Designed miniproteins, single chains, continued (5). Designs and how they scored, part 52

Each design is a single chain, and the fold is of that chain. pLDDT is the mean over its residues in the fold that is shown.

## One batch from the design tools (miniprotein)

Design m17887
Fold by ESMFold2-Fast:
Structure m17887 (fold): chain A 91 residues (1-91)
Amino acid sequence: MEEEERRKKLLEEAKELEEEAKKNLELLEEYNKKSNELDEKAKKLLEKGPEYKEEARELIMKSADYGVLAISYASTAVSNRQKAKKLLEEV
């Protein structure tokens, strides 16, 4: 029964891709939160005075880096979900 093994393998691959997509969406949320927290901290430092300008700049750059990571995780999640959908259509 080759068809039963093929179906089981496709379902397992689709499940793994959906679990990976979910994990990437959790990382997207985590890094978006970190990015927003750093942006808010930078704004508060800038409100305190010009002596904090360089420290605020470092936080803004870190926030941007986390934003790029978040976009990467979002892209991976979308890709994995599309791949899982294609596998499920073959079942």
Scores: mean pLDDT 86

Design m17888
Fold by ESMFold2-Fast:
Structure m17888 (fold): chain A 86 residues (1-86)
Amino acid sequence: MKIVIILEGANPGAAIAAVGVAIHSELQGAELETEVEGDRITLTITNASEEGKKLALDMAEALERAGAEVEIVEEGDTLTLRIKVP
């Protein structure tokens, strides 16, 4: 599957968590693309595992509990996580 993580607000903890998910997925044979524009970081993980999906969702839940605005959209084989830090 494909996982797209969009981080807004340049929170270092959120960025580190997202990179951790991406690196784990890459070690499992997934492909990682990173795009940075100002305070927005977009991580695209192609061929992610079910474990990678669970880690991404767990990360989104943890960031939401920490006060971030989280939007989760699943369309077909693509999971999109949009995370905005105040």
Scores: mean pLDDT 76

Design m17889
Fold by ESMFold2-Fast:
Structure m17889 (fold): chain A 77 residues (1-77)
Amino acid sequence: QEEIDKLMAESDAAANAGDLERQAELLVKTAELYEKKGDYVNAAGFYRAAADLYERLGNTEKAEQYRKKADELIKKA
């Protein structure tokens, strides 16, 4: 939880700085940690949040990639 809490704080700082790309990267890292813990529901949620940010950035490839990843994880939950 401490590692996740740190990533969430860094994500908030990136958002406050207007760095949406870094915010999306930090959300992906948070999702990966939840996935490693077997928390597929939270992992899927964070992958979807990252996908939404990549869509806003015009990176449709990464947005699609992380949406598919989230859908796969929810099937395992």
Scores: mean pLDDT 82

Design m17890
Fold by ESMFold2-Fast:
Structure m17890 (fold): chain A 60 residues (1-60)
Amino acid sequence: SKEQERLEMLALFYESVADAARYLAEKVKDKNPQLAEDLIASAERDRKYAEELRKQAESL
């Protein structure tokens, strides 16, 4: 369904953003450890949200 596709695309988007945030955190951790910590926290939230979106898609 279009709704299932929408949820799967949203999950992929948040998974991609989480991966980018983790990548950036590794690059900045030595120069800006506070920013690295914030990026990791953001990545964790986005990954959890992506998991919930995936579960919603499976329910359709």
Scores: mean pLDDT 89

Design m17891
Fold by ESMFold2-Fast:
Structure m17891 (fold): chain A 68 residues (1-68)
Amino acid sequence: SEAQLQMGLDALDGFAAAARETVRTPEELEAAIRELEALVADMETGLSPEQAARLRAYARRLIEELRA
């Protein structure tokens, strides 16, 4: 459902916010990105292909923001 997708997006926002507060080195950043990618892969198994694509696009934007 859209509610399940929204919960996923909110969880990704929370993860990215925590990473911004705690990550201090390039190695920690890469570890956080791998964890976020694993979380997305797990979450998308319960979503439609269209919802999974939206989740992946959102995560990609968060990763770009973390790398900036």
Scores: mean pLDDT 86

Design m17892
Fold by ESMFold2-Fast:
Structure m17892 (fold): chain A 86 residues (1-86)
Amino acid sequence: GDEEAKKLGEEGKKLGEAGNGLEGGRLAAEGAAAAIEAGGGAEGAKAAVEAGVAAVRSAKNSEEVAAGTAGALAGIGAAFEAGEAA
């Protein structure tokens, strides 16, 4: 559920902060997908965005930027599904 999505985002953020932005971005995307499947969990979506942003900030090449950006955008999409968008 959303709790699992949140955990994936939190793990992704830790990996990004440790300099593993590629894996952090992937976990952000997985967390966002899990939040959407759970019916738009707002906390899971938020964690996915934070993980994606952390992955982008720690990125050392374009592949890591792409992974982090994809994760952050997926998290934003999950937030819209949670009804946080007009």
Scores: mean pLDDT 73

Design m17893
Fold by ESMFold2-Fast:
Structure m17893 (fold): chain A 91 residues (1-91)
Amino acid sequence: DKEKILEKLAEYAGIEKKEIEEILEKLRKLRPEDFDSILESFFKDMEKALESVEEFEKAGDQERVEEARENIRDLIETIKEGLEKALELLK
């Protein structure tokens, strides 16, 4: 479920779901030809990553859960900044 994946990503990154949607819209503008395939691969990879985090939560491994949250947040910020810079170059 795409919506559940977005909600989990927003939760783990400590950001609003709207910010992730804005990142996806910027990606669509930069790579319209490949957008659907990139998006499908992204959601599949994220779903698998979130399943792994849920297993850490079930095991009570709080350190791995927190590390995953930090890594997701850092990744989202890096992607956001990269997309903003790339779009600015196309103006």
Scores: mean pLDDT 71

Design m17894
Fold by ESMFold2-Fast:
Structure m17894 (fold): chain A 77 residues (1-77)
Amino acid sequence: MKESPEELEAESELSLLRMRFQVALGLEDKEEAIRELEELIERAREFLASLPEELEEIRREVEELIEEAERELKRLK
């Protein structure tokens, strides 16, 4: 049961993106929250584009994170 290095790297990046999302949700300044969410969405889309097709589960979680961040962004605007 050795996870591939690629899978571990992808899980690490997903964890970072999730942490950034949590930080954005905690921001009291609406303009800062919007900026952080827009940067998060851009980074998440770039990450998704770089992910191997074999990491389908991680790809799905990144897509779900993008959709959630876009919903929060619409709520703030």
Scores: mean pLDDT 81

Design m17895
Fold by ESMFold2-Fast:
Structure m17895 (fold): chain A 68 residues (1-68)
Amino acid sequence: ARERLLEALREEFTRRVGEERARKGLAAIQELGPSAPGDDLLAAMAEAMGISVETAREILLRAAERAV
């Protein structure tokens, strides 16, 4: 399940912002860890990828839907 979610996140980030920024977004999530609050995850992703928090939330939702 977790591996599927990370793969879906990587694909969705790559589609929206390209491979280099996708790596930065994934690294930010990994650095915070699985217990981080959603708001902290969204803020870290947005900052790392240079996008808005709203865009980061949309990417996360789409990846989560795809992983299930």
Scores: mean pLDDT 74

Design m17896
Fold by ESMFold2-Fast:
Structure m17896 (fold): chain A 62 residues (1-62)
Amino acid sequence: SLEEEVRLALAYMILGLEKAAGASPERIDLMEKAVEAMERGDYETARELAEKAGNPALVKAL
């Protein structure tokens, strides 16, 4: 859906900003896995990974 496409685009923007800001490799890995879960429609796994990454903006984008 358009809403899912917009959420995924937002998630990619958030990930890009965190990489640019110099976030830890561990945090980036968790966020990348969360975005990959979103791409396959696994929103439960995506939320768990986003929460584990400690990124409130990514959790809200879900």
Scores: mean pLDDT 84

Design m17897
Fold by ESMFold2-Fast:
Structure m17897 (fold): chain A 68 residues (1-68)
Amino acid sequence: EANELGRKGGEAYDAGDLETAIELYLKAAEVGSRAEAGLALYEAAQVLEDMGKHEEARRLREEANRLL
């Protein structure tokens, strides 16, 4: 479920497993509703910012804004 994937993504992010957090948030976006996908992409963008991947984060924020 999108909710479970999002929660696991947050737990990975809190543990410092940034790559795992992104993978889980992107999976949540694939299986969730439009709004859930938008929120999950926004969370993935935040993780990308923390990884220093600013251009990728900007692109995901733009996609998230289109869904929200």
Scores: mean pLDDT 81

Design m17898
Fold by ESMFold2-Fast:
Structure m17898 (fold): chain A 55 residues (1-55)
Amino acid sequence: AAPKVTVTVKRGNTTVTAEYDGKSIKVTIEGSGLSDDEINVAVSEAVAEAIRKAK
């Protein structure tokens, strides 16, 4: 079984980290200055990539 998969997406001064262990996903957002739409895009991208890499 693969260990947890971690994907980091950086947008400006904001870092979004998605951590997937095969059952749960943890998202950590650090920094500020992104709009809600930009945060949603970065989170969706990080989550999708973490799940994809865990396959």
Scores: mean pLDDT 78

Design m17899
Fold by ESMFold2-Fast:
Structure m17899 (fold): chain A 56 residues (1-56)
Amino acid sequence: GMLEDAERALKAAEEATTRAQALAALHGANSLIDMGAEGEALKLAEEARRVAESKL
């Protein structure tokens, strides 16, 4: 579900060690937000985006 996808996106963003990994995590987070993630899923997707952007 979207919550599980958002949790994976956040983990990917936190574990990103290369620019390519950070960009992939950012794309995943933006995709979830664009698809209409809500509540906790939206919060996690926004955090994933923030973490990924901090590594670019």
Scores: mean pLDDT 86

Design m17900
Fold by ESMFold2-Fast:
Structure m17900 (fold): chain A 57 residues (1-57)
Amino acid sequence: MTDELSRVLVQVFSKYPELTPLQQQQLVDEARRLAAAGVSEEELLEKLEELAKKLVS
């Protein structure tokens, strides 16, 4: 995991502490997929926050 990827994931987990370990793993997997696709850090954060919001709703 890159430092940028770790930083984004920590921000999302801190904002959504209600995420279960399984949901956190889903976010990690999606983050790795998006990073591999060349998505910017800004886009990565936005997409992961949307996924986290959907998972906790």
Scores: mean pLDDT 81

Design m17901
Fold by ESMFold2-Fast:
Structure m17901 (fold): chain A 65 residues (1-65)
Amino acid sequence: MRELILRAVGLAIRAIGHLLDGDIEGAKKDVEELKEVAEKIENEEDRERVEKIIEKLEEKIKEEE
């Protein structure tokens, strides 16, 4: 479980980095991978937290398109 959370955090940070660099396609790829990791999280509270991060990242990606 902890390994999935750490992976999710790493992917979120990477996506933020891509957004800051203006790499929208890179950010989208990281968010897609983050969604795959979120589906593997069995703890509902942790999954919901990751899903909220995904939602915020998708909003930022849409704004930059």
Scores: mean pLDDT 81

Design m17902
Fold by ESMFold2-Fast:
Structure m17902 (fold): chain A 55 residues (1-55)
Amino acid sequence: MEKEAREKGKELAKAYLANDTEKATELGRELYKKYKSMEAVDIATKAAIEELSKL
């Protein structure tokens, strides 16, 4: 879970950089549907913030 959520977080960061709001929303929904947990979404969001903060 954690590794997959972090990988999805990196994809989420790419979607934000590309201004692809639709893809960002899809990624978040897929994580929640798969794990039924906000923890996975939170991990992905934090990973996305970490990637964006490197810029």
Scores: mean pLDDT 76

Design m17903
Fold by ESMFold2-Fast:
Structure m17903 (fold): chain A 56 residues (1-56)
Amino acid sequence: GGADLLKRIAEHDSGLTAAQLDALLTADDEEIAALGRETGLSPAQLRSLRDALLAE
């Protein structure tokens, strides 16, 4: 629970689209690196965001 709310907050704060956030939730390290290039976020920031979104 709370993942949808965290996703909406992350979308607003990070500038990532809902589709990019959905991709992040299932992303491996290579896909996270690709998202980092597209979004300007570091892979470490994307991993932290994924971990937060996966928390209950």
Scores: mean pLDDT 73

Design m17904
Fold by ESMFold2-Fast:
Structure m17904 (fold): chain A 60 residues (1-60)
Amino acid sequence: SSEEIEKLLEEQVKLMDEIKRLLEELKTAPPSQHEALRKKIEQKQEELTKVSLELARLRG
């Protein structure tokens, strides 16, 4: 259980880091790039939601 939680926490941190980088890009990117960046963020957030839901179930 603890090893499973540890692995999921590692995945969560990785995904959060990637999302933060993309969000930072959005702050300075031209409008033409916003849709593409948002789609990438959405994909990463979908993965993060899956990981977070699994963590919640294991801890709850």
Scores: mean pLDDT 86

Design m17905
Fold by ESMFold2-Fast:
Structure m17905 (fold): chain A 72 residues (1-72)
Amino acid sequence: SVDDFFQQVDEFVQRVPQMTPDQVSQGVRDLVSRGNQVVRDYPDQRDVVMERVSRAVRVARQQVQQQRQQQN
């Protein structure tokens, strides 16, 4: 369901600080793939699903960039 997917997105965002850059990149790819599937099943929810995924991807990318800077 859309609600189950939103819970998975929220859980991913919460876990991002504990993940490696490679794990974050893989998680982002998985979320985008799952989001596309949810949009196919629930076209009326497309804008909300895409916005949720975009926000999660942005947070994940910011965290990866911060981790790279701290590894110097």
Scores: mean pLDDT 81

Design m17906
Fold by ESMFold2-Fast:
Structure m17906 (fold): chain A 71 residues (1-71)
Amino acid sequence: MEEEIEEEVRLALVEIMYALGKKYKDPETLKRAAEEAERLAKESTNPVIAADARQIGEEAKKLAEEIEKEK
């Protein structure tokens, strides 16, 4: 339970960072979200959390790169 709660909190924080980075088109926040998501995906023993983290991380990374290219 403790490990699952910590992973759920980490996923929620990644989701919040991704949402804010996407809303404000902030590549730094999106890069941070991607890094945290990638760490969570690698460390998580829960396949659902790992899959969700991986998906968010990939989307955040792509969006950050796209925003940086538009400058």
Scores: mean pLDDT 80

Design m17907
Fold by ESMFold2-Fast:
Structure m17907 (fold): chain A 66 residues (1-66)
Amino acid sequence: VKGILLKYGISEEDAERIARGVERALAAGSKEEAIELAVEAARAALKEQGLEDKIEEVVEAIREEL
């Protein structure tokens, strides 16, 4: 997940934080919650950085990886 976030322009700090959250959710056995967490966090980070046009592409990439 971190690689996707970095590839689409999310900062390394935000990408690491999001990836850590996703890994914890996956370790807890909740794949759907991990996807939802990654998607919501990525949307917020992209919007904050002015990359709103990339939101749908990043969301799809996250869903396809997880």
Scores: mean pLDDT 79

Design m17908
Fold by ESMFold2-Fast:
Structure m17908 (fold): chain A 89 residues (1-89)
Amino acid sequence: SREAEEKLNEAAALASLAAMGAYLSGDEEAKEAVRLVNEAIDAFRRGDLEKAREYLKKAEELLKKVKDELLKKVLEEAIRLLKEALELA
């Protein structure tokens, strides 16, 4: 689906923004959450939807430990877009 691909690309852009913010803030939990979101995006692009869901679940659990409120919101939006892309796949 083109809509799923557009949501995946938006999630990837937000993950890139979050990666920069995590690097600047030094929030280690945010850095790990970004890594998990990127792993989910890569798994989705490979067609491994099961692995994508597993990485997203881990990222969601880790978000509870993210200290930077802006990074948390950006990552929450990226995860939401990825979930919507998975529903459309």
Scores: mean pLDDT 87

Design m17909
Fold by ESMFold2-Fast:
Structure m17909 (fold): chain A 52 residues (1-52)
Amino acid sequence: SNQEIASLETKALFLEFAADVSEFMGEREAAEELRRRAREIREELEKLRKEQ
């Protein structure tokens, strides 16, 4: 649904922002984990968009 897509987009953006902050603070492992989770959400978004 469009609502589900919007929710996942927002979550991916927050995780990407959190990853940038963690990287700036020198927390590389945390940044890598957050970027990985953002990528997983982006992949889920691609699947949902193809079903729309």
Scores: mean pLDDT 85

Design m17910
Fold by ESMFold2-Fast:
Parts: structure tokens; sequence; C-alpha cells
Structure m17910 (fold): chain A 56 residues (1-56)
């Protein structure tokens, strides 16, 4: 996987995380599971992207 592909995946995960974070903040715990899942995806892709940047 290229740095560019990881960057794209990371940006998508970040957008999804930001969207669900706003929903969680507005509606309380109703979106807690979706928020937690989006946060985990975002953090995982962020780590992979950071590792790829260090290797480049």
Amino acid sequence: MTVEQLEKAYEIAKENYEYLKKLYEKSGDRFKQQYDEAKNAYETLKKRYEEAKKAS
C-alpha cells in the first residue's frame, strides 16, 4: 500500500469520525457504538499512515 493510498483511507476515516463525533455530542449515547468504531478505524489508519511517512 502506498503513502497516497493510506492518506486517502485516513482522510475518509477522519471524515467519518468527525461526522459521528458530532452526532454523538448532539444525541448523547445513542451513537456511542458507531462513534467508537469510527474512532478505532481513524486511529488505526492514522498509525499506518504515520509509519508509512517515516518509511518514506
Scores: mean pLDDT 79

Design m17912
Fold by ESMFold2-Fast:
Structure m17912 (fold): chain A 68 residues (1-68)
Amino acid sequence: LVLKSEEEIRKSLEEAIKRAEELAKKGTPEDLAHARLILEQVIREAEKLGFYDIAEKARKLLEELEKK
C-alpha cells in the first residue's frame, strides 16, 4: 500500500488541486471552468485509487467554486 509509485500519484493529484486553485484565483470564466474540470477529474481518480483524503480536499474546493 505504501509504495513509491503511490506517493508519486498522490503528489500529482495534489499538484493538480493546486493548479485548479491558481486557475480559480485568476477569476475568468474560462479559468473557473478549467478549474472545475480538473477537480472533477481528481475526485474520480482519487476515489478509484482509494485516496479519499485527496478526493475530499478536491470536493471542498469544487464546492467553494460552485458558490460563486
Scores: mean pLDDT 80

Design m17913
Fold by ESMFold2-Fast:
Structure m17913 (fold): chain A 63 residues (1-63)
Amino acid sequence: MKSIAELAREIARLVYEALKKGLITPEEANEIFAEIDEAVRNGDFEKLQEIYERVKKKIEEAK
């Protein structure tokens, strides 16, 4: 992950995959997408990294 756009895209990919598999709810997915949009708007790479780690952990725990 080299840029804000690349990281946001990877998080979105993970969220879509988790939603398809039923590992998260549509409500949870919408909340995560809202957080991604806010972080991208603010140029907040650190926040995107936090979201990425949280989503990864959530998917791993839901297996």
Scores: mean pLDDT 80

Design m17914
Fold by ESMFold2-Fast:
Structure m17914 (fold): chain A 90 residues (1-90)
Amino acid sequence: MILSSESEKEIDVRKGEKVIGKARLISNKPAKVSIELYFDGEKIASLEKELKGGESIELESPPMEKDGKVIGKAKAEGEGHKPNVSVSLS
């Protein structure tokens, strides 16, 4: 049974705004890290990459079609890895 560590953050958005999702691996070992952005329950952007400890990946959304909330989810494969997630307006 592989336990994955995950983190989630949300941000309020207005029509036309873009969201930057960032995931950082807080670990001394490499891991596969993903960042996904969701709007209105739909996945609007995703990125996956193998990171070394302390490295980050960033993902920019398309412009929002309406006002609402974007949820950023970060996940790292394997035990002992800790992804840190942030979401911001670009």
Scores: mean pLDDT 76

Design m17915
Fold by ESMFold2-Fast:
Structure m17915 (fold): chain A 60 residues (1-60)
Amino acid sequence: MKVAEVESLLPVAADPAALEAFVKRLVEAGVTRVAVPSEEAVSPAAREALEAAGIELVVK
């Protein structure tokens, strides 16, 4: 099981192309879970993109 810890998904979610590229890289790296420090660090677009790719989003 591979987990990626990120400080915020808001900068990546500001550009749909950047968000798609980010999610694709996580899938290719075998990441199954993304952990963020707070709910405010996640946009709805980022959450939907991760869930669509089969990646679980976790708030620490």
Scores: mean pLDDT 78

Design m17916
Fold by ESMFold2-Fast:
Structure m17916 (fold): chain A 103 residues (1-103)
Amino acid sequence: MITQSPSSVTVKEGSSVTINATFSEDVGNNVAWFKQKKGKPKELLIYKVSKKAPGVPDRITASGSGTNYSLTIKNIKKEDEATYYFYDLKTKKWSNGTKLTVK
């Protein structure tokens, strides 16, 4: 089971947010974070726990090990408004996601 928290969050532009994903079992390091805007395809942000996909800004970082993983977005912009998903490539399981709203 993958538990991602929070399920929804509203933040001010310029602030920071951390999204957490917890597994009931150890999934190793073959995990990724995706961003999906309304009407757009899912966009890869992070792969292999902490590695950035091409074009992903420095203000977006990720870390984790074992059963606990996190995605941190600093200096939030209106374009960061999206649903964020954690993905386990080994089991092909998606998290329930986090809906991020920017004020």
Scores: mean pLDDT 82

Design m17917
Fold by ESMFold2-Fast:
Structure m17917 (fold): chain A 89 residues (1-89)
Amino acid sequence: MEFLKEIPKEIAERIEELEKRLKELEERMETLSEEEQKEVAPLLTSARMLVAAARVSASLGDYEAARESLEAAEELLREAEEKIEEAEE
């Protein structure tokens, strides 16, 4: 399949930032209890899937869908971080 559209820099940078954030939160989640991990893991899994969807949409030139997926992923990561911070305290 041929992709001829350049991915906007802001979308590419947001994807990289969210992938980095996901990795950091996943590492922090591993330090929690099994019960706390069950609360956080679905949020991180959903966020990862949305980041992957954003990458695919951007590669196809659907920048609106990419931005919507990234916005949804950012919200899920915020919720996951709040739960992790509560569990760490």
Scores: mean pLDDT 82

Design m17918
Fold by ESMFold2-Fast:
Structure m17918 (fold): chain A 75 residues (1-75)
Amino acid sequence: FAAAFALGKIGDERAVEPLIKALKDESESVREAAAFALGEIGDERAVEPLIKALKDESFSVRSAAAYALGKIVKP
């Protein structure tokens, strides 16, 4: 119920959707940065896209996705 407050936090909602799209970017650096940013935001909407990013061809992207999932789903 703090969720409405967190989602109302200045553009975090707007950032989540573009960042999920950035997880599919052709640039490894962009995908890695998107995964880290999604982890910092902590929005559960990112969980499913981040699980897919664990299968990315880049070790850096997979590591960033694992880190982000640890921040979102681990209490």
Scores: mean pLDDT 73

Design m17919
Fold by ESMFold2-Fast:
Structure m17919 (fold): chain A 79 residues (1-79)
Amino acid sequence: SLEEALKVAEELLRKHFDPETYEKVIKMLKELYKKAKSFEDFLSLFSEWIRELRAAGVPDDLIRKIASVVSEALVKVSE
């Protein structure tokens, strides 16, 4: 389920990021999940959020790491 994917993403993010960044990322992922009407809608909202992170000056390496973690977790759910 998407809930399992979020849990895996939470564990990976917690390991690789500082507590402040971890809290902000997880809070946003949970909000996107809550707002999404479908899996495709979630992916669209996630992509838009990544664009917002770039606009806010978040480094590309950090953005790639966030996207990689979430993508891997979601792929495990999409069977």
Scores: mean pLDDT 76

Design m17920
Fold by ESMFold2-Fast:
Structure m17920 (fold): chain A 86 residues (1-86)
Amino acid sequence: MEKVKKLAEKARELMKQAVEAAKRSPSEMADYMLELAKALREIAELDKSIQDEALEAANLALSTANGGPRKLEEAVKKVEELIKKL
């Protein structure tokens, strides 16, 4: 589905920006993680076959935004695994 593929690409880009931002600003990383969570939630709404995995990834991104960079590596791994399935 075209829309899901575009959202997956957007999620990959936001994740890359969050990783780079984490090196200089936890607050800037948080902003990218919040946008990533929104994109992942949209994927969950559009693709029921991966809905639970996409929602789990979105919740982990939101948790990283609120809890700081300690969860970043776990969030990145989960999002990458999800995107590979799309």
Scores: mean pLDDT 83

Design m17921
Fold by ESMFold2-Fast:
Structure m17921 (fold): chain A 65 residues (1-65)
Amino acid sequence: DELRQQGLKYYQLGLEYYQKGDYKQSLLHFSQSAKYFAQSGDDQSKEQVLQQLEQVLRELQEKIS
């Protein structure tokens, strides 16, 4: 499943940027990951990525608040 593999690729990239503290790049890559998992019908992986997106958004909000 090409779409699911793209989802996994962007998820791993999102995690790498998150660990580096690059929350903007992490957000962009997690967003792409969620789109690919949604298109593939992998709702479980989509939900996991959405939880990571919530964490990144919280970190970004704390930085600008």
Scores: mean pLDDT 82

Design m17923
Fold by ESMFold2-Fast:
Structure m17923 (fold): chain A 96 residues (1-96)
Amino acid sequence: GSIKPAPPAVVEAAERLSEAALEAIREVEAGADVDEVVKKLSELILKEIRELEAIYGDDHDAVLLTTALALRAIGVMINIKLKRLDEAREEAEALR
């Protein structure tokens, strides 16, 4: 069956979170403090998800896609914290 396209704001949030996660991985590889990088990424994830919930709270499909994006972004963040940077990069690229 054909998959319905994601709402544009969800797609744009996923692209921003993908880029932010890839930047976070590069910062950790450059010797930045992992906990500080993860904290900044978690704040960006929360901001993006709250903005999507405010726009799409009454749209069940959009809420499910927003929840899926949040869980995937959290997974990337956990892999960064565990220093599994190659897996984190692959997952970050897959957020798009």
Scores: mean pLDDT 82

Design m17924
Fold by ESMFold2-Fast:
Structure m17924 (fold): chain A 88 residues (1-88)
Amino acid sequence: EKEKIEEVSELVKEAIKAAEKDAVEGKISPEAAREIILLLLDAEKAVREKKYEEAIELLEKAAKLAKEEGAEEAAELAEKALELVKEL
């Protein structure tokens, strides 16, 4: 369980970095990046608190928003984190 939680945390950090990069490069708006990042941070907190159902909902929202805004790398990383949380 701890190993999967660590993997989820790492994927969330990578997703945040991807969203920040896309915002800096002008691929997505700063507003979209902020919303995606906040959802990802809330999801990571939920995972640490072992609130896996809440984490799943937050990661689904983050992945959906990232896809809608064109943050493809952030969306893929959020989806990978989501699948790992479902195994917890």
Scores: mean pLDDT 86

